# Ledger of designs, part 75: designed miniproteins, single chains, continued (3)

Each design is a single chain, and the fold is of that chain. pLDDT is the mean over its residues in the fold that is shown.

## One batch from the design tools (miniprotein)

Design m10489
Fold by ESMFold2-Fast:
Structure m10489 (fold): chain A 84 residues (1-84)
Amino acid sequence: RYVAEKLNEVAANEIKQSNLEALRSGDKSKLVFACDTVKNADDPKSLDLVVLLPCGHIVCSECSTKPKCPICREEITKKEKVSL
């Protein structure tokens, strides 16, 4: 339990970095824990992307209006805009 909380911070950063690399390379198959709108978009870089904390999942601006992450249902404590 204690280890899981500390691991979540590392996992969130790894997910964020992996998704940013996938977006830069244009390889959507490497996107991990992104909302359906981002996964189904032809060019996800054209979307207003938001990283949800503490889970690190990437969603579109519309999905970010919800109080919980649509992927894991974790409560959204902070939203960060994606800068590429």
Scores: mean pLDDT 67

Design m10490
Fold by ESMFold2-Fast:
Structure m10490 (fold): chain A 66 residues (1-66)
Amino acid sequence: MFQEEFKKFDKDGDGVIDKEELKEVLESLGLNPSDEWVERLLKSADSDGDGVIDFDEFKRLMLGFL
């Protein structure tokens, strides 16, 4: 679950997605996220504080959201 969504937006294949890619994921789900909302959502999932989220963080985020 969510593995295909993560892989689709992980353009570099490095196992992480950034704020812009997360916004694209949310838009693909039929949402219209504000930059502020995406930023807050990213910060809630970004346990490493590096401005990107890995698959485990992404999965936790999606399971809490969907």
Scores: mean pLDDT 71

Design m10491
Fold by ESMFold2-Fast:
Structure m10491 (fold): chain A 93 residues (1-93)
Amino acid sequence: MDLAELRERLANGFDPMAKDENGFTELHRAARNGDVELVEILLEELKRKGGDINVQANEEYGYATPLNLALYNGHLETVEVLLKYGAEPPSQP
């Protein structure tokens, strides 16, 4: 999703906390893609609505958080932004 598409969806009542069939939110997708600007906008909306920055995908995807996806894909700037907003480092079970 590009920035213009996100802004249009938010203006039309899009819920940034909504999960797809795999448990992914737009924050997961933005973090996976390393889209820092999109991640920041989604984190501000999440903060206003009291949503969970550590939101987990489905079991089939190892309950991946947005931080997990940014780390796995090597998006260090996105990782720093997520940590700044309070994302928890991956804990081992």
Scores: mean pLDDT 76

Design m10492
Fold by ESMFold2-Fast:
Structure m10492 (fold): chain A 80 residues (1-80)
Amino acid sequence: MFVDKILSLKLSDEEIERLFKQLDKDGDGVITAEELKEYLRSHGLNPTDEEVEEIIKKADKDGDGKIDYEEFVEFIKKNQ
């Protein structure tokens, strides 16, 4: 699973912040499914829409279809 590849990198708090900034392409403070998909494709991964949606659902606690910084930090730390 491609989420396992991200989580296999045991990230420090500073690395989590840097990763969020890289995923938050437009700087709006949230990660969308499109931003996540684009990031993964730029790193040689070919995720399906279903795989991207699964990551969003697992991280998205409020059900808005986006991942904010707090949700992202919780998701990464919980799954490291």
Scores: mean pLDDT 71

Design m10493
Fold by ESMFold2-Fast:
Structure m10493 (fold): chain A 100 residues (1-100)
Amino acid sequence: MTEEERLLRHIFDALDKDGDGTITADELMAFLFPEPPTPEQRARVEALIAAIDKDGDGTIDYEEFLEAMRYLDIASVGALRKALLDPERFEELLAKLKEM
């Protein structure tokens, strides 16, 4: 396992509070935002999950998470939060995920 994969695994394990091997939009929102998310922030998180969620079940497993984060060059919670807070950056990120 690379250093990057180890860091991403630690982030995933922090998000996967129940240890079920998947993360939901609600778990990601609760982790990234200490206050209730705005409707716009919620919509972006839900769109991100939908773009990564190849199975269409509303959750992301570790392999889907790892592939998407590596493809987007996101290796920290801060980088992920920043991408979700910037509408222009988020649209670029979402478009890039669709090409994956």
Scores: mean pLDDT 73

Design m10494
Fold by ESMFold2-Fast:
Parts: structure tokens; C-alpha cells; sequence
Structure m10494 (fold): chain A 84 residues (1-84)
């Protein structure tokens, strides 16, 4: 993986996590569509974090693991709101 590709994936995953967090706040206020969109963005962020874990240099492993953990947390919270 090139450094340009790595930076691009990191920024994409961070952006998806931030967008999912914003949508999750709206979902907590009763916006079911925001909860559904938060699930979608969190799942995409997990996919990117897993790609980073597979292909990125070892120095970025901890960062990729943290991104995957945050994305999984957001996914679980959004799914709980959809069950209510």
C-alpha cells in the first residue's frame, strides 16, 4: 500500500466515523432514517479499517484497530436504536 493510498483510507474511515456519530445523535432524537444511515456508514468504516489492518504497515496497526473498534461501537449503538 502506498502512503497516498494509506492516508486516503485513513481520512475516509475517520470521515465515515464522524458522520456516523453525527447521525447517531439524530437517531437518539427519534430519527429512524438517521439510525439506518449510521449503520451503513459504520459498516463501511469497519470494511476500510479491516483493509488497513490487512495491508498497512505495522506502525499503523494500532490506529486501524482503534478505527475498527470505534466503528463497531457506533454500529452496535445504531442497531440498538433500530430495535426500539
Amino acid sequence: MSIEELIGLLLRAIGLILDAERLLEKAKEGDREAAEEAVRLAEEAIRIAEELLEHAPEEFRETAERLREEARRLLEEAKKLLEE
Scores: mean pLDDT 85

Design m10495
Fold by ESMFold2-Fast:
Structure m10495 (fold): chain A 71 residues (1-71)
Amino acid sequence: SEFERAFRIFDKDGNGTISAAELGRVMRMLGQNPTDEEVDEMIREVDADGDGTVDFPEFLTMMARKMKDSE
């Protein structure tokens, strides 16, 4: 899927996670335009460990919510 490919591009270490900064860039690559504050809010909703990273299932949840919330 396009989401999986975008996620893997930023998952350089192959550990299955991306950082908050990389999340914003992935979303912009996929045609979204989140603010830094919106990215931080989404990270807080899914990052239970507080390490500032998201795994692929969390990423898909965030993307599904963002794409549905257009307008």
Scores: mean pLDDT 71

Design m10496
Fold by ESMFold2-Fast:
Structure m10496 (fold): chain A 65 residues (1-65)
Amino acid sequence: LEKLPAILNKADKDGDGVVSKEELEEVLKELGLKVDIEEIMKLADKDGDGVIDFEEFEELLKELE
């Protein structure tokens, strides 16, 4: 896998550099990754607001590989 550029493109549909919980769940499912979305959110979303920055998202993907 490790298609970070493609993942970022699919996650950021608005082009605002932010990924919502729903968008993250969709891209992970499309990639066939068997991970719990709640666990992912806890790793990247310290505030629990359901939003992740591109930088946090990129680091997350790096840890998951």
Scores: mean pLDDT 64

Design m10497
Fold by ESMFold2-Fast:
Structure m10497 (fold): chain A 111 residues (1-111)
Amino acid sequence: MEELNKELLEAAYRGDVERVKELIEQGADINAKDEDGRTPLHLAVESINTRFAPGAVEVIRLLLERGADPNAEDKNGYTPITLPFEKGYYATAVGLRSLLKELGLEYKKAP
């Protein structure tokens, strides 16, 4: 179980859509947290700006469609939406808000 959750966090950060799908089907916790309290959704959002990972947007969509919590807070109180604002990734924050609106999901406003 711990290994599946760790692999899900790593796959989400890499933007590996196929591996993320496989791990969710194997019972990985879609809201698993790393040592910093970051969920797969946090890591997928971060990977857009740090890695330009192909498939990062697809991973974000897949995680949200499978019940990932867009309001999950890391150890510093940042959600996947507020984290890009704090790091200055404004375009990513705007894009993520647009995706959440498209999917009909509620989100916590940036501080």
Scores: mean pLDDT 75

Design m10498
Fold by ESMFold2-Fast:
Structure m10498 (fold): chain A 108 residues (1-108)
Amino acid sequence: DTGLTLLHLAALSGDLETVKYLIENGADINARNKDGLTPLTLLRYVKNKELALPVKEYLLENGAEPVVPKNGEPSDEVLEIVERINNSDPKEIAKELKEELENGANLN
């Protein structure tokens, strides 16, 4: 288990609507996974910069800390998830995240 939250996954997918929904419903904007990565720090690994930029701007506007954790390098497991999301249709990832929310997934 990587410790990635739904907000980490929504940010990686460039799903701005889900990012907004999660934050408005109490998701920790500065949640850290086991590697110490926040949703904001994961955006540097997003291939589609046109999707990443609005998410980055929204996170920074809503209190995301631009802090690089001392041990904030992604594990191989996190890099595999990043690669999967980068190679997936953003609409399919958004659908998966919406299904997790409808099934009562914890925001944090």
Scores: mean pLDDT 78

Design m10499
Fold by ESMFold2-Fast:
Structure m10499 (fold): chain A 67 residues (1-67)
Amino acid sequence: SLGEQLLEAVRNRRYDEVIKLLKEGADVNAKDPKTGETPLHIAQRQGHTGLVDFLLSQGADPNAKPF
């Protein structure tokens, strides 16, 4: 799914792909089915402040909780 591709792109630091997938309609709040992590959780863990700010601008939920 687009959500799974989005999570993979964030994990692999493919930020050009992150932007592309969100433009294609990927859910910015997609959850990893094993961990419940969202793109925002991964970006925060990576310390990528620019991506964190971008995801928040796209409607990422800062209060989403992993499993």
Scores: mean pLDDT 83

Design m10500
Fold by ESMFold2-Fast:
Structure m10500 (fold): chain A 80 residues (1-80)
Amino acid sequence: MTKEEVIQYAQNLGSDVLEDISEKMQELGVSGEKRSALTKEALKSYKKLVQYAKDNPSLTKEEIEKLVEEEKKKLLELLE
């Protein structure tokens, strides 16, 4: 992958996680202060992932997918 492809793939997968977390919050009736806090954490996770992709242009698709799944798991654990 080129550096641009690595960044784009991380952005696409990270955006999907943001959408999944938003949908899960809606399903579970998470609102108010809890929703705001989790949305803030999800955005921090997204920014961290994109920055990591920018700093590591040799990442493979599989490595990006693993990083995304690890961050998604952390965000889902905050809903428990």
Scores: mean pLDDT 83

Design m10501
Fold by ESMFold2-Fast:
Structure m10501 (fold): chain A 119 residues (1-119)
Amino acid sequence: VGSVNGFLLMDLEGRDLSHITEEQLLEGLARVKGESDDRGLKVVERLLAEGADVNAALPSTGWTPLHMAAYIGDLKMVELLLSHGADVTAKDKYGRTPLDVARENGHEEIAALLEKAAA
């Protein structure tokens, strides 16, 4: 039930910039899944250019933008995030890296790219 979450974000305005920035990155990635990849790529690239933390992690899940890109299977998004210094070794609260998430979801090309980036 999400009716309280919007107010929590507003109450944390200026105190929780990393969460607000992370939500903006995740929203951009969600648009890639629902629309064209080019639109989501441009949104994420713009947010990163404006100082968004490419390695920001949700405290409750540990998910970074790279985890989300690996989950949705967007190779171009993974490449964009890696070019901005995304941490391929970041683990979620279950100990999963973006590579683990890509493998779990059958995204073999992304898994290969993340494995090379981790070396």
Scores: mean pLDDT 66

Design m10502
Fold by ESMFold2-Fast:
Formats: C-alpha cells, sequence, structure tokens
Structure m10502 (fold): chain A 81 residues (1-81)
C-alpha cells in the first residue's frame, strides 16, 4: 500500500509538472476546463500527501488515483486546444 501510494503521487506530480511546463512554453493561459481540472488534480494530490503523512494509506491511494486521472485529463484537453 505505502509504495503504491508513493508511485501514484509521483505519477500525478509528473503529469502536473508536464502540464505546467506545457502552459509555460505556450506563453498563454490554459483552456478554462483544463485549468479547472489542473487545480482539482493539485488539490487531490495535496490531500493524498497529507493523508499518507497521517498513515491513512487507503484514503491517500484513492486521492492519488483521482489526482492522476484529473491531471491526465487536463493535459489531454490542453493538447487538444
Amino acid sequence: MKKEVLELEMEAGAYITALAAYSAALKKPLPEEAEKLFKEAVEKLNRAVKAAAEGKYEEAKELAEEAVRLAKEALELAKKS
């Protein structure tokens, strides 16, 4: 469980970083829907990290999985625009 949570947190972080870099390279704001999903992904990842720090690994895993999903969707929407 603990290792799985860390791997999901790293995956979510990688997508979030990729999206931030993509936005910076374009020198323009992200599409509104992509920005909304990006913000939700960051919030879910922050909650996952906090839950893991508190030993709540099942909650952390669910939050990290949601963060990965949201970050992937945000990146796909940004690339389509």
Scores: mean pLDDT 81

Design m10503
Fold by ESMFold2-Fast:
Structure m10503 (fold): chain A 125 residues (1-125)
Amino acid sequence: GRRLIYDRVYDREIDLEEIAEYVKGLSPEERLKLVDAIFITQDVELVRELLEKGADVNAKDKYGRTLLHWAVLNGGPVELVEVLLSFGADVNAKDNDGNTPLDIARKLGLKETEEVLLKNGADTS
């Protein structure tokens, strides 16, 4: 069945099954498991396991968003952001709306996440 979440930055529903289709390097079942771990459970160790299995940390979905954009937008623990960055997530990737992970963190007031992104080389305007 459809798995819907709400995007608070752009006031829209996101279909997690559609996001999972853009994950590369994993089986179909593992793709949805990774998306659930980032969006719903915020399971840092499960995300690490799936990245170690070969998930493409920098794959962009239909919104131009990487897993790092979604981890920040979902307001998950900073440890999730740190895991994605440790696997080579592009800290300066822009989505289709021109937003970096830092832009999203600032829009949502995620101060600790903003500090982690800046420490990992996020560009300031």
Scores: mean pLDDT 83

Design m10504
Fold by ESMFold2-Fast:
Structure m10504 (fold): chain A 60 residues (1-60)
Amino acid sequence: SNKIYQALEDYVAKEPDELSFKKGDLLELLEVVDPVKWKARSLKTGKTGIVPKNYVELVE
C-alpha cells in the first residue's frame, strides 16, 4: 500500500500542479518526482498534486 505522510505546517500552492494543505492533513504518497517533490493525494479532499517533502513527515 502507499505510504501516508502528515503535513508539518500549512502550504500554499505556488504552481497549478501543486497541492495546498493545512498542518496535520494526511497525504498519500503516489509518486516520487524528485528527492524534494512528491506527487501525493490529500486524504481530506481527494485532490492530487505536487507536495514539497520538507513540509511532510511519514506517519508512524
Scores: mean pLDDT 83

Design m10505
Fold by ESMFold2-Fast:
Structure m10505 (fold): chain A 106 residues (1-106)
Amino acid sequence: MGDLEALKEKIANGADINAANERGYTLLHIAAALGHIEVFYYLASQGADINAKDTGGITPLHLAAVSPNEFLKSQLEGSGLDLSLKDEEGLTAKEIVERLLKGEEI
């Protein structure tokens, strides 16, 4: 899922940069949650919506703020994000990140 070259090829072939699954999760949500900083910045540069909301109002920035990537976390210090928001399953951004890091799908 962190293969930037494969992602670039999919986008070049007309893949929707803002495509979301049934819960509203985009590729930018997944990149932010996993701390894939190069993928995150590439997607943002291609017009990915950093304010895209899942069914609970969780955005890629909420996931980045609790990701294992310290650089992404530091960029969001003082952002005023409500990290208490829960998705349709009752999961917070932190719990979503923990599930993804365990290899679970969202």
Scores: mean pLDDT 73

Design m10506
Fold by ESMFold2-Fast:
Structure m10506 (fold): chain A 62 residues (1-62)
Amino acid sequence: PKVYAKAIKDYEAKKEDELSIKKGDELEILEIVDAEYILAKNLKTGKEGLVPSEVVEVVDVK
């Protein structure tokens, strides 16, 4: 099943493998990498990358 999340804070990518997000952006969680980072796709831009788990909230989309 697909897991969706919403950005609760703005985040600017600091490395090539990171994803920039804005508060309110809808994300698809592709992988939980570790306790600090997830691999996500920004549904608004179509870009994928690592984002800190602390700046996103998992949304139960039924």
Scores: mean pLDDT 80

Design m10507
Fold by ESMFold2-Fast:
Structure m10507 (fold): chain A 60 residues (1-60)
Amino acid sequence: PLRVAVATRDWEARLPTELSFRRGERLLVLREVNDNYWLARSLATGETGYVPASALEIVE
């Protein structure tokens, strides 16, 4: 099942394949690629990209 995560801090994308987000934004987790990076979709913008898992908290 897809999960929603909330950003625990601001993050600026370093690569064009990454998402930028602000603390408190919600992201739909599409795939947990590894322990450090997830593939997610921004619920604010609808854009998809890689995000650091350490900056996110899963909300159920």
Scores: mean pLDDT 84

Design m10508
Fold by ESMFold2-Fast:
Structure m10508 (fold): chain A 95 residues (1-95)
Amino acid sequence: SEELEAARDALFIAASVGNPELVKKAVEEIKKLGGDINAKHRNKLEPELYGKTPLHLAAENGNEEVFKILVEAGADLSIKDENGKTPLDLLEEKK
């Protein structure tokens, strides 16, 4: 769905920027469209995002509020990015 693709792109942008309001809006839209908030980014034109979930981006940016919103929404802490890192691994690396 074009609407689902737009909602997923909005979630990746919101998580990258660290905007809690936009993250909540994008999560609700994805859920309404039957999408998965744990879907990995697959656009090779955006190599910094490729293979990452929105939760990986929240962890990389150290935005605790966005991270919490995604976890409460059902985000999976165990999914590995292209470097074999989970969102939890990325949080530990920031300590």
Scores: mean pLDDT 83

Design m10509
Fold by ESMFold2-Fast:
Structure m10509 (fold): chain A 67 residues (1-67)
Amino acid sequence: SMEEIEKKFEELQKEADRLTEELRALRHSPVVDQAKLDEVRARIAELQETYDKLKKERESLKQKIQQ
């Protein structure tokens, strides 16, 4: 449903915001952990892929309503 898709978008946005702040904290750490930086960046990329998939699903539902 549209409500479930919107809730998933909200969850993805919150998670992306958390990972972005974690990335910032890691970059400003006195000791730079490159492995952790790469891990967080990979997680952000995965969230973007999930977001794009959800966006396509939302557009598909809108088209069916308009048909």
Scores: mean pLDDT 79

Design m10510
Fold by ESMFold2-Fast:
Structure m10510 (fold): chain A 68 residues (1-68)
Amino acid sequence: KEYEKWFNLFDLDGDGTLDRDELKAFLRALGYNPSDEEVDALIAEFDTDGDGTLDFEEFKRLYEKLKS
């Protein structure tokens, strides 16, 4: 699936999560130019674990929102 390819490409630490910098790089690859504050707000919206990162399921929800 498309979101699996993006997640694996930008999971640079290989820890199974995307941090702020990794998510910002992903959004830039899609043609967005978000501020750090905007990225933090997106993480807060989808971060159900409260750890400040997006796991695969949280990322999938974000990706679906961006594509709808």
Scores: mean pLDDT 76

Design m10511
Fold by ESMFold2-Fast:
Structure m10511 (fold): chain A 68 residues (1-68)
Amino acid sequence: DEEKKRLREEILKLIGEILRLIGEILDLELQLKSASGEERERLEEEIKELKKRLEELKKELEELEKKL
């Protein structure tokens, strides 16, 4: 079943991307705890952007999982 094999490969790639984004968000949140002023503002903006991307990838993953 080549179609299911391709879907699994696509799902695994998305899971990998999601895990990488979660790691980036956690690292930035740790940096945020010690940040102040302009640095804090930049980190908050970056975290917000990454969280938005994470939600988009989660939605994409759910749609692919429905096809399995």
Scores: mean pLDDT 85

Design m10512
Fold by ESMFold2-Fast:
Formats: structure tokens, C-alpha cells, sequence
Structure m10512 (fold): chain A 86 residues (1-86)
């Protein structure tokens, strides 16, 4: 499904694929089996450019909680995100 593809692309940091899927109407707030959205997966893996793209989308849910009660930014690997700026 487009939702599974979006979550995969966000997990892998595939910026162009994330953009393509959103433009095709993929649900930016779709959750996987762990309750995690694309924003959770991008933030957890330190994919800053994917995080930025998702934050620009109208309707993105910054407060979505996964099965552990964590929001995307509570899962964020800030060290990896900062490394992406270098």
C-alpha cells in the first residue's frame, strides 16, 4: 500500500520517494504495526531532510503516539539529526 511505502521510504531516508508518495495522496499520518508514523521513523533514524519535508505538510500530526506512548520527537535521534547538518 502507499502507507507501507511511505513508512519504508521515511525509515530509509528516501526523500524523493517520500515526496512522490505524499504528492500521490499517501496519508502522511498513517501508522505502522508499532503505531509509528513516517515522522516517527524519519526522526528515529536521523533523516533530517525527510523530517523537514514532513513538517512542511499541512495536516501532519506532531503529537501522534506510538504503542510505547512516544511522539516522533521523543523518539528523535538528535545526535544523528545534527550529524545530517554536517
Amino acid sequence: SMAEELLRAATEGDLERVKELIEKGADVNAQDADGRTALHRAAENGHLEVVKLLLEHPGVDLSAKDKDGKTPFELADYEKLLESLK
Scores: mean pLDDT 82

Design m10513
Fold by ESMFold2-Fast:
Structure m10513 (fold): chain A 74 residues (1-74)
Amino acid sequence: SQAALDEAATESELLKRLMDAVRAGAPQEEIDRLIEEAAKTLGISPEEVRRKVDALLAMTDGGHAAAQAIAAAE
């Protein structure tokens, strides 16, 4: 359905923006807010958002430190 496709596109965009913020070295408070906002917008848990972004960052060389920053955002 169109709604499902729109949700998938929204998810990709939100995860991309979160990844960009983490790679830019955004403060932990900002990273936490972005995770919670993405979770709220997508209707999933913050832990699921962290898991999705962690997986995407791990697929890029040098993304491991950024993924750890997300995991430490509390």
Scores: mean pLDDT 73

Design m10514
Fold by ESMFold2-Fast:
Structure m10514 (fold): chain A 74 residues (1-74)
Amino acid sequence: EAFRVFDKDGDGTITTKELGTVMRSLGQNPTEAELQDMINEVDADGDGTIDYPEFVVMMSNVTDPDELIEMVNR
């Protein structure tokens, strides 16, 4: 269950909706436009999704990896 929030479908990508859920769990309230902008910064192909490694790098810029692990371990 630890990684359900990041790979609910198990396809290895993170959507804007999943990113929004993560950010809300961290006490943030980003708009859909802000979520799209964050994804666009790491999404090289503009598909609106990012891989787990890219997601981890992005989250490391906005929070500590330990906080991210604590959140997904719920």
Scores: mean pLDDT 62

Design m10515
Fold by ESMFold2-Fast:
Structure m10515 (fold): chain A 89 residues (1-89)
Amino acid sequence: LTEEQIAFFKQAFSLFDKDGDGTISADELIEVGNALRAIGQQLDLQEFDVDGDGTIDFPEFLTLMSRVQQETGDLHQTLARLVLHMQSE
């Protein structure tokens, strides 16, 4: 994870965190999953919910993004598409 990637992920996280509480709720996580599927990305978010409490804080979000980048290598482009898709709604 580079400083630039962390800044970008923080911006993306902020778009999902509509409540501004510093966490992504279960409903918001489902919306993110649906948006990812809409842009053609296969991602099983349930496999990354280690705590099983239905919320993702920023450090957990960074861990998830880091794992996805190791798998695909195209995380930045995928996440940029996701952000753009959500902004166009």
Scores: mean pLDDT 64

Design m10516
Fold by ESMFold2-Fast:
Parts: C-alpha cells; sequence; structure tokens
Structure m10516 (fold): chain A 80 residues (1-80)
C-alpha cells in the first residue's frame, strides 16, 4: 500500500538525516503530490529499496549505485 511505503521511506530517511519523521513524511507527501499517481508508487519502491540497501549493505549501494548515490544525495538535499 502507498501509505505503508511512504511511512517506511520517511522512517529510513529520518534515521539517515536526523530530521523528525513527521517533517520528513510531510515533505515527502508534498513532493509525491507533484508527481503522476503511477510514478509515485515507482518512486517510493525505488527509494525504499535504495535506503534499505544502504542500511543493510553499504557496499552494495556503492556497487549498484554511484548514480543512485547522486540521487540519494539529491533526495537528502531536498529534505533540508
Amino acid sequence: DKEELIERVAELASELTGLPKEEVRKKLEEYLKSLPEEMQEVFLEAAKKLLEAYKEHPEDLELVGERTSEYSKKLLAELL
């Protein structure tokens, strides 16, 4: 479900950035409203997998994502 994905992504992003989960979730929801509904779920799935991979296995993030690392940095900057 979309809400479960939003909550999970906000939780992971909150842990990584140190920002309050509620503020991260609100910023994430505002960003998602700017995207087409079909793209919202694709974005959330990708963000969840990326953040979980970083938490579970940082080495995999380096291998799979020098480009996803740039995307992660941009995402973190948006949360500022």
Scores: mean pLDDT 68

Design m10517
Fold by ESMFold2-Fast:
Structure m10517 (fold): chain A 101 residues (1-101)
Amino acid sequence: MTPLMEAARAGDLEKVEELLRNGADSSARDERGRTALHLAAEAGHLEIVELLLRLGVGDPSLPGSRVNARDTEGRTALDLAREAGHEEIVELLLRAGADEG
């Protein structure tokens, strides 16, 4: 796991902001193909999910791989949020352009 993934999973918003300010790669994947967005969505950290999506919307050079990135089981951040019952995160991800398929 990268430090960004650990902070995202732990719900450490301040650390996520610090790491992203210092150029941390939000597209990096762990051994299961999961990004920081996957881990924040699964853990129910709404503010971290919002921050990660807002940065992706502000960067036109990253045209959708972050929102719809799939882990080794083919699951997206949307799938993980839905499985975990985080309805507000599901709504946020759908509004940000996450695909249901």
Scores: mean pLDDT 76

Design m10518
Fold by ESMFold2-Fast:
Structure m10518 (fold): chain A 151 residues (1-151)
Amino acid sequence: DILPRLYDPDPEVRRRAVEEVARLARVDPEGVLKALMRSLLANKETAEYQAEALREVLRADPSLAPRVLPLLVFLVEITDPRDQDSLYLLSLLVLALIEGAPEELKKYPEELRVILERLKEYLEEVESELSPETLEAIREAIRRLEELLES
């Protein structure tokens, strides 16, 4: 059980968990993706490790990127704009998808527009309340989504 180690209080354990996810993804990228999606946790300290684990899955098989979209659309529609941990995680997962498989994502412009418009609504509602790190992550996700949809 390596996925629970992505949420370990020790950051060195989290880094080793990402390395082990990378190794497992080379053998069974679909199985690792399914397990990762089921274990997603809205926690700011571990969000970067969860996004890095997704990047390792997509490095093994970029065709899996669209399978994440329905979950992100669902999460972005139900997330409270004051839940900064969820907003930070969502933004980092969006960035991981765009970096890992931009051509696969371009096939799903309607889902990408839902995510984009909802992230923009979050900025309009809570920009002044966001931590600098969360604010930068949301802004970068918006920028990359707009660029992807224009190409």
Scores: mean pLDDT 85

Design m10519
Fold by ESMFold2-Fast:
Structure m10519 (fold): chain A 157 residues (1-157)
Amino acid sequence: GAALRGDLELVREQLAAGADVNAADFLGTTPLHLAARAGHLEIVELLIKAGADVNAADVLGRTPLHLAARAGHLEIVKLLIEAGADVNAADVLGRTPLHLAARAGHLEIVKLLIEAGADVNALDVEGRSPLHLAREAGHEEIVKLLLEAGADPNAKG
């Protein structure tokens, strides 16, 4: 759809025509999920201004913040947090936005999530913390940052 493709004018026209900003497909995916995943900052801003639920979860428990954090869209992560996104929301695998950013190697997003109150010791369903995922991925600067932020180096599932 328009939100996924970055068609800002079409999204604006659809909202002006009375489209439901929070309309979810059969997978629970909203326009905000699609824009956040695709990195369309102006569309994310427009959807939030139009009353989008920043904490909407798809069928996998993923919020727009999960998708932006995984994809490395720093400015969208900032905007979602400012709009009241739950930084500690867990998907169906127990993964938080911090788990996804740490695994993907997005250092500045990891910093921002920690500053916003992310639980550095959150465990996924396999007992893995953000620190564990950063270590497995070889992201040494993220490992150092998580340890400085109080991550337990001996946390086990």
Scores: mean pLDDT 92

Design m10520
Fold by ESMFold2-Fast:
Structure m10520 (fold): chain A 93 residues (1-93)
Amino acid sequence: LSLGEQLLLAAEAGDLERVKELLAQGADVNAKDANGRTPLHLAAERGYLEIVEVLLENGADVNAKDKNGRTPLDLAKEAGHEEIVKVLEEAAK
């Protein structure tokens, strides 16, 4: 697996320490899975606030769209993760 593929899996699993380790190793913060989802999409959908914050600190594209045209903000809203919605709205300004 590439570092980007490992980062996608770590973000999906909620593994904050692994996310930090992979980013330190040079993983692409904006890596995309087969559905066009970035680590930020996966963390936002699943409610992993600290992972969202770490990804944004490392230059994650808040406006990235998946294959259905959805942003991380759209997924956070759909899932009801209010604090993540607030963080992503602030980052998009």
Scores: mean pLDDT 91

Design m10521
Fold by ESMFold2-Fast:
Structure m10521 (fold): chain A 56 residues (1-56)
Amino acid sequence: SRVRRVRQALGLTQQFLADALGVSVSTVSRWESGATTPSADHLAVLDRLEHALATR
């Protein structure tokens, strides 16, 4: 899962990522398992985090 990959690359817990995105830990867990999909807005935030890591 893209969400799980980004979170692990950042060294974040599910709780920390949930707090950063304004969602519950259950929501993050569901995204990582594929039970639900993140909104376009949440994916945009994750994309920014990935770019920030890549560019340092």
Scores: mean pLDDT 76

